# Ledger of designs, part 108: designed miniproteins, single chains, continued (5)

Each design is a single chain, and the fold is of that chain. pLDDT is the mean over its residues in the fold that is shown.

## One batch from the design tools (miniprotein)

Design m19755
Fold by ESMFold2-Fast:
Structure m19755 (fold): chain A 92 residues (1-92)
Amino acid sequence: MVPPSPEEAREILEAARRLAELMLEGKLSPEQRERIAKAFLEINSSSPELRALAEQLIAAAEAGDPDAIRTIAGILAREDLELTREIIEEAK
């Protein structure tokens, strides 16, 4: 993976923080949570082991684990910034 520019890195980190905040505050609809889970599983579908870990993180996040929530938000913002931004905008 090509490292992001400093500006891109800041945008990714800000999107990750905003998404994690929305998840922690319970401000996401069931449809938005399903979109996050689907995208996160697709990102981590390259091996059965990665998919199993992704499913465990999704379950932990659904249970309100803040570390799992921040991890999912960080990975999603890095790998799919457009989707992350769409969800943040929709949750306004």
Scores: mean pLDDT 83

Design m19756
Fold by ESMFold2-Fast:
Structure m19756 (fold): chain A 68 residues (1-68)
Amino acid sequence: SVDSLIEAIEILSELLDIPEELKEELIRAVKNRDLKKFEEIVKRIKELYPYAEKILDELLEAVKQALS
């Protein structure tokens, strides 16, 4: 569900120290069901926080499955 994805984004953003602005962009993209925008934001976060790449790729896969 969208609510489960939002919860996951909030938890992961806190654990990975992702800035509030980027967290809000991810949540907005999920609420708008904008997969392309979500992918763009994830790519930008991975460039800034390379240590988060694997976890963000797993999150992206979950979002793709939920928004299909």
Scores: mean pLDDT 85

Design m19757
Fold by ESMFold2-Fast:
Structure m19757 (fold): chain A 101 residues (1-101)
Amino acid sequence: AAYEAARRYALDGTPLGDAAIEALVEAARRHAEEIRAAMAPEVDLSAEELGERTRRAAERVRERGERATFEEAHLRAAEEPELLVDAQAYVLALSIAVAEA
């Protein structure tokens, strides 16, 4: 199934490893138009850029966990809005990966 490693991370409690991160990045690149349409505020990011934003958030999630990553993104939104963009890309890519796996 497509993005199986990301599905196992999301649904089966498997740790967020390199295979899951690569699956999320691929989902973000392949579904970039859908992700852009779902993001608020609107972002003018390429498929490759959305993939890299997803990777940044996924790596932070691997190191700190989802809760800490999302809390930091919201707390720092005024000072570092890129963290919130990264978090949104990650969440949308994960949702797509789970739906397609």
Scores: mean pLDDT 81

Design m19758
Fold by ESMFold2-Fast:
Structure m19758 (fold): chain A 75 residues (1-75)
Amino acid sequence: SAVSRAAALFTAGQIAWIAGEEEVALENLEEAARLYKEHAPELMPEVLETLKKMAEESEDEEVKKKLLELVEKLE
């Protein structure tokens, strides 16, 4: 299902983030968030909080900007 795909991508994105693979993390998190917004919007508050936390923790200004832009687009 689309929700199962979103969960898998979100998990993969979080693992990539912990591993320092920020570009891979962003790609997976963006796709996961799109699928969650379309198929499970009730989970979006938790998804948005996770993305905001990642933006706060990022030392890379480009990555921080992309995460904040993603949050804005999903609202």
Scores: mean pLDDT 83

Design m19759
Fold by ESMFold2-Fast:
Structure m19759 (fold): chain A 87 residues (1-87)
Amino acid sequence: ALEEAYQKGVEIAKEKVPEILAEWEEVLASLSPAEQAARLEEALAAYERYYAARLPLIKDPLLRAAHEGAMEVLREAVAARIEELRA
């Protein structure tokens, strides 16, 4: 049940996260690759702080698991993009 909910969150996020990342890339497009990477690192850190504070407020354990799965997809996608920008 919880693992299935987590996986459902991962599936939904895999569809949504590329759109979010593309929007961030459009906003940052005028910056150098190094500056884009730095802004993405700060954005990810801010998102992780936000989620750490908000996740315990989700009382339903299935919805919480799904949100944890979604956050993991976002973390992986942003980290991969930062590595590409620094390559």
Scores: mean pLDDT 83

Design m19760
Fold by ESMFold2-Fast:
Structure m19760 (fold): chain A 84 residues (1-84)
Amino acid sequence: SLEESDLVALGGGTLYPPMREDIDEVAAGLPITRREVLPGVRIIHVLGPGSSFLLLEMEVDGQWMTFIGVAPLRSQTVTLEVKR
């Protein structure tokens, strides 16, 4: 299970352009799950030994962008900032 410290929001977030390399290639050999939360919004969860990462992908202004961070399990809202 995920620790609460692994799922703490950054108090807001920044959306970046898509990574140059495919996430599936970067995390090859690691357990990865993808979950569509809303139309145009996906959560990618990467599980590693002793560490877990959440990545948010969303379509903004016709471009897919990534938010790298940790989402809170007990929070209902997250503020995001677009960074190009």
Scores: mean pLDDT 51

Design m19761
Fold by ESMFold2-Fast:
Structure m19761 (fold): chain A 87 residues (1-87)
Amino acid sequence: SELEAELRELGLIPEVIEALMKLRDNPDALRAYVEKFERRVREITQQVLDSNSTLTPEQVAAIRERLERFLEELRALVDKVVAEILG
């Protein structure tokens, strides 16, 4: 599957890919899942950064930039899938 390959290239874990593939025919459920996933990933990342006083400002910035880039690419892919479903 082209979508499955693109999700794998983004670095998503198999369990998340499986969940997204199961929801791909339901645009509302797919978007709700992605929004919840993004919120959780941001919350966890912030907690990790807040608990680690040994990270340099440059390391913190790099982690945040990688996260936002990843989430932006995930959103773009999901929007493409939703557009294909809705025709």
Scores: mean pLDDT 80

Design m19762
Fold by ESMFold2-Fast:
Structure m19762 (fold): chain A 61 residues (1-61)
Amino acid sequence: SAKSREVNKELQDTVAKQAALAAADPSKEATERKNRGQAQLEASQKLTDITKAYLAAKAAA
């Protein structure tokens, strides 16, 4: 859905911002925030893919 795609873009922007902060201030907390953001983005992408596959299967049936 459009909302799911927008959420993924927002998460990507957040990950990029956290990566920039980690580069400027390579603290443990900055790195942990970047890793958490990436994990959330990956989870959101997987959910979107699963949802698309489910809807495609329903349309084909």
Scores: mean pLDDT 73

Design m19763
Fold by ESMFold2-Fast:
Formats: C-alpha cells, sequence, structure tokens
Structure m19763 (fold): chain A 85 residues (1-85)
C-alpha cells in the first residue's frame, strides 16, 4: 500500500496536515490563507519486510493557496505541485 502525507505551514505560523492511505495523491487547499512551506512524505510497502519513504520540503518565496502531492509507486517518484495566489 501507499500512504501520502502533506504538511503546510500557513502565513500565521499554524500547521495544517493531511494524510491519505491507499491513494497515491493528496491535495490541500488553504483557500484565503497562504502557506509558506510544504513538506510531503510518501511511504510505499514493497513486501512484508521492505518499505520505501520519499520526502520533499519546499520553502516558497510567495504564498501558495493549493498543493498537490502525487506518488508514482512504479518509479518511486514524489511530485509536488503548488498553486500561488
Amino acid sequence: GVTVKVTVTLEDGSILEKTVKGKNSVEVDTGDKGFTTVSATATQQLDSIHEVSVSKTIDLDKPGSKVKATYDPKTQTLKIEVTYR
């Protein structure tokens, strides 16, 4: 199975986190609140004893309003897409 977790730090310093299990993609929409930092982690179980974790952190020069993290379990690649205000 695959688990994808996204954590964003909002402009006011508060933290918003979203985790999905059994799905390869997660989206966080902060609406009227901007975020300045995104951290995403994807965890893939390969077999009963082997697990892969991939993490990315992005510091933004301009506040974002929406982030989408997508994990490809065949290539073990984590993609982060940010939409700015």
Scores: mean pLDDT 84

Design m19764
Fold by ESMFold2-Fast:
Structure m19764 (fold): chain A 77 residues (1-77)
Amino acid sequence: SASEALVAEARELAREAERVVEEAAGTVPAEALNEAQWLVLELRKKVGALAQSDDSEKPALLEEARRLAERVRETAA
């Protein structure tokens, strides 16, 4: 369903963000790594909220998840 696809996309965003942070470990300053790790935790919370939300709420939560994933990539670069 469309709802299941949104949940799957959000979970993939979290997996990709976690991978980016793992690859950044030892190559970026400690402050940037700590911020990126915090953003991944916030992204995981949004993915959890999206999975538990009503279908009408999922698109807005997915946009929030996309913004957090982008922030992780920017911070870990």
Scores: mean pLDDT 88

Design m19765
Fold by ESMFold2-Fast:
Structure m19765 (fold): chain A 84 residues (1-84)
Amino acid sequence: SEAIRLGEEALRYLSLAAAASEAEKPKYAEKAREAIEKLKEAGGPEELVRALEESLENIMAGKREGGEYFSKAEELLEEYKKAS
């Protein structure tokens, strides 16, 4: 489904943002944000969207919780894929 593809795209760009230099981080963060917004529009699960949004916010703030929310989003996406 498109929602699954968008969730995978969001996780990919979040991973790239987390690993990127401070100069490159905004580029990947923008792509992650776009994927998350499209996921919301496609009717993706609210809990998954929230975990992705919190991962992005914490990654951009340099907080360790970014990785924790990323892992939660990965788990939620896998559950959504199995239910879809």
Scores: mean pLDDT 87

Design m19766
Fold by ESMFold2-Fast:
Structure m19766 (fold): chain A 72 residues (1-72)
Amino acid sequence: MKKKIEEDILDSMARMFVSVTQIAPADKVLASLPTSDLSPEFKQIAADLASGKITADEAVERLKKILREKLE
């Protein structure tokens, strides 16, 4: 089904998270995400991005996936 949520909004939200992750060291980011049922997914993305396992683009896509599932 078609949603009225703009892809730009999802991109902006995901990019903000990725930007914050790049500004803060991985250890600090992981320590600052100790709560919420979304925390494990966010921590995984932050850790993978900080360790260079994934690119910023891939991190954005994973965050968009989580956000879309939240809207389900």
Scores: mean pLDDT 62

Design m19767
Fold by ESMFold2-Fast:
Structure m19767 (fold): chain A 114 residues (1-114)
Amino acid sequence: SVVEQLIEELRSEDPETRARAIAQLLLLPVEVQVAHLDDLIEPLARALQSEDEIVRRLALTFLQSLPAELHDEVVARLAPLLSPEALAELRAALAGEIPPISLDEFVKYLRPLP
């Protein structure tokens, strides 16, 4: 499964590999993303708490891109896994207080390696 491979890449110690995995997840159809939410909760909780700012911003953007009807459920599932600071940042992002990652910045993680 493509999603299973992307979840493994999200567990990489390399921030660039993690960023590319989240960017690829964002390109999947919403139905596929929703079908795999159970498997994505723990890796996304780790990404939201990453020391790499781009990994955190991509994870926030992914969660913002989910159907609004799922936002309360996803927050409830992530809350026990997140620090108070990460949870506050997630809530601010879903409330529209933090903009999603720009298209120009996002596209950098979709470029083929030179």
Scores: mean pLDDT 82

Design m19768
Fold by ESMFold2-Fast:
Structure m19768 (fold): chain A 67 residues (1-67)
Amino acid sequence: DEAEKWEKQIIDTARQGADYLLTEQGVPEERAQAMVDTAEKIAKKTKELMEKKGLDFLSAVEAAAAE
């Protein structure tokens, strides 16, 4: 369940950041959505690496982001 917890944290953090940029900083919706989409891809890969390869969160997120 640790991998699922980190996946949720990555996505929730990205959504909060994107919402702040969209509502408070006037960033285009398209750009804010692209940030969330990228975070969701990284989160999914991070979860996969943690569950299938037994990597810790930091190692898994680093490997996922390097794709």
Scores: mean pLDDT 80

Design m19769
Fold by ESMFold2-Fast:
Structure m19769 (fold): chain A 75 residues (1-75)
Amino acid sequence: SLEEIVDNAVSEEEAKELVELAIKNSDNVALASATLLMLSLVGDKEVRKEALKTIAENSSNPELRALAKKQLEKL
């Protein structure tokens, strides 16, 4: 099925968990960078857009907010 082909892509549920982890651990630059990389693998553009918007609005890390905003501008 299509799900078997997309098994290596980040799912909507995984994207939501990554957003929560990035926001709660906003002081961890390595985790923030890894989270943005994983979110770039989200196949659904709207899911990716919502995840990036949530990080841009709720993260306490200004670097993470700036990166999320930059990625949103490309969508």
Scores: mean pLDDT 71

Design m19770
Fold by ESMFold2-Fast:
Structure m19770 (fold): chain A 70 residues (1-70)
Amino acid sequence: SMEELEAVLEAVEEEAQKIVELAKSLSEEERKEYLEEFNLLIDSVIEKYPELRERLEKIRAEVEKEIEAL
């Protein structure tokens, strides 16, 4: 349902914010590990909810950009 898709997207957005915040306190190696784990999470969610692909890929790009800039 649309409500389920919105709930999934909100959960991913919350996780993205937590990972970016956590990354500010991590080493470069740890940042890469967390980013890799986040990318695997995004891939899994896209596989299960392909209708969210565009929105999830946007979140992925924003997280990657923010962590890479640290």
Scores: mean pLDDT 85

Design m19771
Fold by ESMFold2-Fast:
Structure m19771 (fold): chain A 81 residues (1-81)
Amino acid sequence: AEEAAEHAGKAAAALGASEEEVKAAEERARGLTEAALRAPREVVERALALAREGVAAEENAEAAEHALKALEAIEAAVRAA
């Protein structure tokens, strides 16, 4: 949860988000990690695949790199559970 939140916050900051928006992104990443731990693995894999497509469409390379690391942290947490 913490690793996903940290990377999501960095992605938002790279996009020029406010401090409040960065905190919202961190909270969202924590919630998504907890939801992924409770969801069927097939649903999580599909959601991660769709999210990776969104990251691939991102024009800000720094934001895309941090967003990808956030998704990797969520996937690692689910695989460890």
Scores: mean pLDDT 79

Design m19772
Fold by ESMFold2-Fast:
Structure m19772 (fold): chain A 78 residues (1-78)
Amino acid sequence: DEKKEVLVLLTAVVAQKSEEQKRLGVQDKEVGAKIKEAAEALEAGDYEKAKELLKEVLDEIEPKYIELAEKILQEDEE
C-alpha cells in the first residue's frame, strides 16, 4: 500500500523535524512549505512527488520516528 508507506514517511518526517525545531527554538519556513507540498501531493495521489519532497526535507529518517509514525497511524483506525 503506497499510500500507507507515504503516510508513514510524512508522519515520521513531521515528528522528527518538529522535535528538532522545538529543541532548537526555531522554525524553518522551507521545511514547513515542503512538508505542506508533500501532504498536498499525497492527497492528490502523487506518491512519487510526496516521497521526493519528504527526502528533500530529511534525507535520513531515524528508525524511532518510523516506529512512532506507525503507532500514530494505528491510533487513527479508532
Scores: mean pLDDT 76

Design m19773
Fold by ESMFold2-Fast:
Structure m19773 (fold): chain A 81 residues (1-81)
Amino acid sequence: MPWSPEDRALIEEAAAALDRAFQEAAAAGDWETVQRVLELVAELARHLEANDIDGVLRTLRDMALLLGREELAARLEAALA
């Protein structure tokens, strides 16, 4: 697989954490944030289809920032370097 084990583990962890944060935003009625996350989900799908790991990491970072998960966003940004 062209993806490192560390990148795969981080992406899996980020996906789980961001899914929880998305559910919290939806439960709070924050529909503007929900709509923006759905736009980023479509962007994420395009990067996955292209096997673009940097695009996946960048999109997950943007989701983390939008959902207030700044520490997770910093970890994803570090993986881009």
Scores: mean pLDDT 82

Design m19774
Fold by ESMFold2-Fast:
Structure m19774 (fold): chain A 57 residues (1-57)
Amino acid sequence: MSKEIEMAKEAAKELVKEYGYDETLALYSALEAINKYGAKTVEEAIKLAKEILEKST
């Protein structure tokens, strides 16, 4: 659904801008936060995506 994709893009943009993550990794992590972990907001997607990225080290 378009709303999920837009939310993921906004979260990924913030992860790249504020935290310096790779754009592709940020986008995939944001999508996983939404689709697998049920993030309902951009803020929640950012939080969960950051945890995913940190665990992937």
Scores: mean pLDDT 79

Design m19775
Fold by ESMFold2-Fast:
Structure m19775 (fold): chain A 59 residues (1-59)
Amino acid sequence: GSQAEVDRLGDEASRRGTQLEQQAQDTKQKDPSAQDKVQQIRQQAGDFLEERMREIREL
């Protein structure tokens, strides 16, 4: 069954999402005025999660 692939993609999405959120927080701490950059990182995280969810649906 495809459950193992679904689980793997879900785990990858979770780990990458955590990494991107950490990167956004680090960027904000180093330069609080870099709000646009922080939002770009968060948008990239959202786009990544949406793509992973699409792949999971196609399994």
Scores: mean pLDDT 76

Design m19776
Fold by ESMFold2-Fast:
Structure m19776 (fold): chain A 62 residues (1-62)
Amino acid sequence: GNARRIAEMLGISESKARAAVSTIGRHAGLSEREAAERLLKFLEETGDKEAAERFGVSLILE
């Protein structure tokens, strides 16, 4: 699903992408699905790995 696409876009393993999505969701109070959808949409619209990492931090801080 979304974790695999995130992994391909970021150049990391699917396991790492899934762990990152779970961490973001937990800190942001989102489900894993909601966290994955938000991150994937951001990656598809931006195409910027650095911006995606900053987006993940923003979700944790908000």
Scores: mean pLDDT 70

Design m19777
Fold by ESMFold2-Fast:
Structure m19777 (fold): chain A 78 residues (1-78)
Amino acid sequence: DELVEEGKKLASEGTAENLYQAGLLYDKAAGKSTGEEKIRYLKLATDFYSEAARLGHKEARGLAMKSAVELTELELKA
């Protein structure tokens, strides 16, 4: 809950670092969730990591790729 609200606030600021931080918070929320909620948060984390990477965030690029693979695996098993 708090992680999701903090993620929304960070994402609204639109910088590469803030988008990366939002991705981390949603990724952590996904790790604490199961089922459809986990897939939803992981989609948000992947999107934020991808946007941060597009803006030049090096660490976000690797995490975007990793979370996209995890998301694909979860969706195939759902």
Scores: mean pLDDT 81

Design m19778
Fold by ESMFold2-Fast:
Structure m19778 (fold): chain A 78 residues (1-78)
Amino acid sequence: SKIDEIAQRVLERLREHLTPEEYELVKKILDEAKKKSNGDLGEFVRRFLELARKAGLPVDKIALLTEALSEAIAEMES
């Protein structure tokens, strides 16, 4: 799905900026956000960022996630 492509692109963009532990955490958060959004891109974005904050990711890492997400969406939306 489009959301699956966005999630993959986010992980790809963050590969060099995340530790292996942070990478696995972000992957799990992306999967949970997808399940809770039922294909709605806006809900996916909201849920992803909410779950990232609740998971205890530091503010600087959340900023990187936000940038990667924005770029991935731009690629998929034109």
Scores: mean pLDDT 82

Design m19779
Fold by ESMFold2-Fast:
Structure m19779 (fold): chain A 74 residues (1-74)
Amino acid sequence: AAEDISKAIRAVENGDVEEAVEYLKKSLEKIKAIPDPFERDVLLALVEILIGITKVSDPEAAEKMKKVVDEFLA
């Protein structure tokens, strides 16, 4: 999960929004499988940081990522 978020951040830095969204989805599926609520909350906070970083350079990509998270948490 953390390694997927790290890869998503790297993809954002490289301008590869599609790859970043793919790693975000992988991280969210792994986070859903974590039984420890503290670990889940920490990883979800890292996802929020990823979206915040993306919003600085590409607000449309950040909105797309937010929709992916909202669908996961619905």
Scores: mean pLDDT 79

Design m19780
Fold by ESMFold2-Fast:
Structure m19780 (fold): chain A 94 residues (1-94)
Amino acid sequence: SEKEYLEKLEKLSKKLEELGDKKRAGADEKELVEELLKTLKELDIKIEVKEDDSLVYITGKLQKLIAEKLLEKGETEVQEELDKIKKKLEELEK
């Protein structure tokens, strides 16, 4: 269902915003990685990463997946959420 996919993307976008806020507040990279990986697992988002991978590596893998999805023909609302996710991942990588 496209509606289920959009809801999944909205949940990811919100969590990335929360992680960005935590990073700016001085949260440890390990905490950010653990929360991100937990979210990806809960949303059933499959990327080839390990618990000991850096935040930059994990966000890079996720950016690649989002870029591949943006190249797929989809509805405007899905593309808008993917663009938001891309921007939030870029903010989290900094």
Scores: mean pLDDT 80

Design m19781
Fold by ESMFold2-Fast:
Structure m19781 (fold): chain A 75 residues (1-75)
Amino acid sequence: MLEELKERLAKELRKLGASDETIELALKAVEAAYNGDIAKANLLAAQAVKLASPEVKAEIGRLISRAIFELLSER
């Protein structure tokens, strides 16, 4: 599940034109949430959003939040 969710998130972010650096931070945020470290997940997600261009910043934030909610909803 985690790897499948990470793959889906990476593909969606790449379609938005996100940089590899932004994608890596987003995937680390999802991993932190999976391990129960919500504070670290929020920090990494914020860093990913900061690197995004203004036009896609909000959408990138929404995709990361949705992925984290999917993980938390299963538990």
Scores: mean pLDDT 82

Design m19782
Fold by ESMFold2-Fast:
Structure m19782 (fold): chain A 99 residues (1-99)
Amino acid sequence: AEARARKVELLQRVAGVAPEEARRMTAAEVLRLLQEAGYSPEEILELARRLGLPEELIRLAEARVERLKKQMSLTEEEQKELEERLEIIKKAEERKALE
């Protein structure tokens, strides 16, 4: 009961959502509105934990943070792989120039 009341109050304060609408919103819709209000997934997770928001919202925010961390790691790995490929091409061109 308290966790639901805190969710409604947060949505009213941050996104201007009416209490009736806020009560009907899913965890995914709440997360989306908070991101639209300028909160990062990590900030939403911290806010949800601090205010004791519903467990489903906390779990969804945790999953979003993990997804972003994996996505950044993949982007860095792709950049590294591209740099390694460019280095191989450069060495092959140097070898051809020496022929």
Scores: mean pLDDT 69

Design m19783
Fold by ESMFold2-Fast:
Formats: sequence, structure tokens, C-alpha cells
Structure m19783 (fold): chain A 55 residues (1-55)
Amino acid sequence: HMETRTITAEPGDTVGDVLARGFGTTREQVEAMAGVPLDGPVPAGTTIEVTRPAG
């Protein structure tokens, strides 16, 4: 199964911040997993879907 979770960006969030919230971790952890900086700004209220394997 694949699990899709909807994450909403907050004021001052970057791409890394939104993904970190989606995965329940930190921006630094997500950037380490991606191997690249994720410091691009995201407008507040932007909705992003995060899909991960769920079993």
C-alpha cells in the first residue's frame, strides 16, 4: 500500500520545512536524505501531497 498525506505550508516555510512536517522530522534531516538543500520558499497555504510506502 501507498499512503498519501496532505501537508499545508505555513508562513515562512521552505520546501524542506514542509517535507519535514510531512515526514515528522526536521528540515536538516530531509535535506540530508535528499542530498541537496531544500531552501526554496513556499507560499503560506500551499498544499503538498506526500506519498510513502505504508506496508
Scores: mean pLDDT 74

Design m19784
Fold by ESMFold2-Fast:
Structure m19784 (fold): chain A 72 residues (1-72)
Amino acid sequence: DKKEAYELAKEILEEEIEFNKENMTEEELEEAKAKIDEIAQAVVDAGFTAEQLRKARAEREAAREALLAQRA
């Protein structure tokens, strides 16, 4: 379902912005937010499924938590 993949891609992109917002400039934040819909659509058009996106999301979250723990 392309709609499910699109909505999930948007959530993943929003989560990425949320994780990085404090280390981004105001300009980078505005640009990232403005591009969410375009990037999410590009991900779906590239053939990524909702299942693949869920797996990638979980792996990314785990990697980020590990990185943050190492930085602290």
Scores: mean pLDDT 78

Design m19785
Fold by ESMFold2-Fast:
Structure m19785 (fold): chain A 65 residues (1-65)
Amino acid sequence: WEEEREKIRKEGEEAAAAGREAPTERSRILREIGETLRLIGDAIEQVLRGQPNPELEARAGFREP
């Protein structure tokens, strides 16, 4: 019953976050940072699978030509 338990836990976390969302600029910034890190993680995973990632390869090539 992990699915149901996790759902209840997330609802509790969302309720707590809602109380801090508008008055807390820091929460918004942290959320954006987390989203950016997720995108970077996806790019790394593509490289590990041996698939080309033109964005990541371009960044590496640009910094160390």
Scores: mean pLDDT 59

Design m19786
Fold by ESMFold2-Fast:
Structure m19786 (fold): chain A 69 residues (1-69)
Amino acid sequence: SKAEEAGRLLAHSIIDQKEDVTEENIRRAVEALIEELGEEEGLKAIEVAAKILEEEGHKELADLLREAG
């Protein structure tokens, strides 16, 4: 689905830039996804991204992402 694709892209972007990722950048990315996909699909994309981040050992970033949604 579009939500799954968006979530994967977000997770990979965060992983690639993890040391330059701020809480504010995560909040803005979450807001942009919800605005583009709608609340239901945006929240699904966020959860997909959070699960990938957690599986890759970035639990702190996953928690920030879930908190922002």
Scores: mean pLDDT 81

Design m19787
Fold by ESMFold2-Fast:
Structure m19787 (fold): chain A 106 residues (1-106)
Amino acid sequence: SARELFERLKEAIEKGDVDAAVEAATQLSNEALREAQRSGDPRLYQEAARATGELFDAVERLRSAKQAGDKEAYEKAKKEFIDAGERLVSVAERARQKATERRQRL
């Protein structure tokens, strides 16, 4: 589930394992985009796409900060990364609810 992927993302980034965090983030983004597409709501898809962009922008900042040894930049990017991940979970959950409602109307 999106929630389980987000928990994996958080555990990996808290351990400083950026590669494992990015793998979990990629899976979370793909799940959120699939659920948004299944919902039939283009606004949820746009929100998932935007949150995906924010997520991978934060990944670039995490990698740059880690390479530079910049702890302040790393912690800021980590917060942005987690915030974007939480937005993807929210989109996936709302999209799943709408997909269920859409099936009941068919």
Scores: mean pLDDT 87

Design m19788
Fold by ESMFold2-Fast:
Structure m19788 (fold): chain A 73 residues (1-73)
Amino acid sequence: MMREVTDADIQAVRDAIQTNLLSQGASPDTAQRLADQAAEMVRREAERNGGRADLESLTSRAMNYALDQLDQL
């Protein structure tokens, strides 16, 4: 499950989260900001683990974070 996380992986996660937030009714600005924050969480977690993470699990956690933030607005 754990693998090396690349910048391309982080960008793909960010884009997936932004697309999902837009489909949930977020404004483009809000979706971009929350997706950027969620992608930063993914990058930080990978850095703590020597550039490796369970990307699927971490993406799910980042997505849930972004959706929770959107619900609080």
Scores: mean pLDDT 83

Design m19789
Fold by ESMFold2-Fast:
Structure m19789 (fold): chain A 82 residues (1-82)
Amino acid sequence: MELEEQLRKLREEILKTRADIYNAVNLKKQEELKYNPNPTDEQIEELNKRAQEDYQRALESPEDTEKAIEEYKKYLEKIRNK
């Protein structure tokens, strides 16, 4: 499954239920680690902080969830093109 389709599916799941929000945020984090399989401790801390912030925002606003997904896509492109 392509990453873009996976992120689209994550957005749909986040908008569905709170449980799905938690799962979608974790899946997003795992996908990022998949493209950066040897992260530094600093990168792991960043991923953890971003996941917590994404989860909190998703609970309060579906619109913020879409923005977080777009930011995640840009971050992955930055990693792959570096």
Scores: mean pLDDT 65

Design m19790
Fold by ESMFold2-Fast:
Structure m19790 (fold): chain A 76 residues (1-76)
Amino acid sequence: SSRSKEELIERSKQVILDALKEEDFDYMLTKVVMAAKDLKELGYENLIEFLEELRKKEKDERAKEVLERAIEYVKK
């Protein structure tokens, strides 16, 4: 791959940020969970803190639920 680990981490973070703007709950959930798993596989040490910060700032209860599910998946 031509991408550095840092670039892949930033890209996966951006996928989460973009997905949280989606109106389709199933699409948002799939995108956020997959990107969170990618961040875990990349060994991003601050993953839980990143997701918790997004959850705290989120105003949409649907997006908060998606972030809570993503946190549960990566804590396993």
Scores: mean pLDDT 84

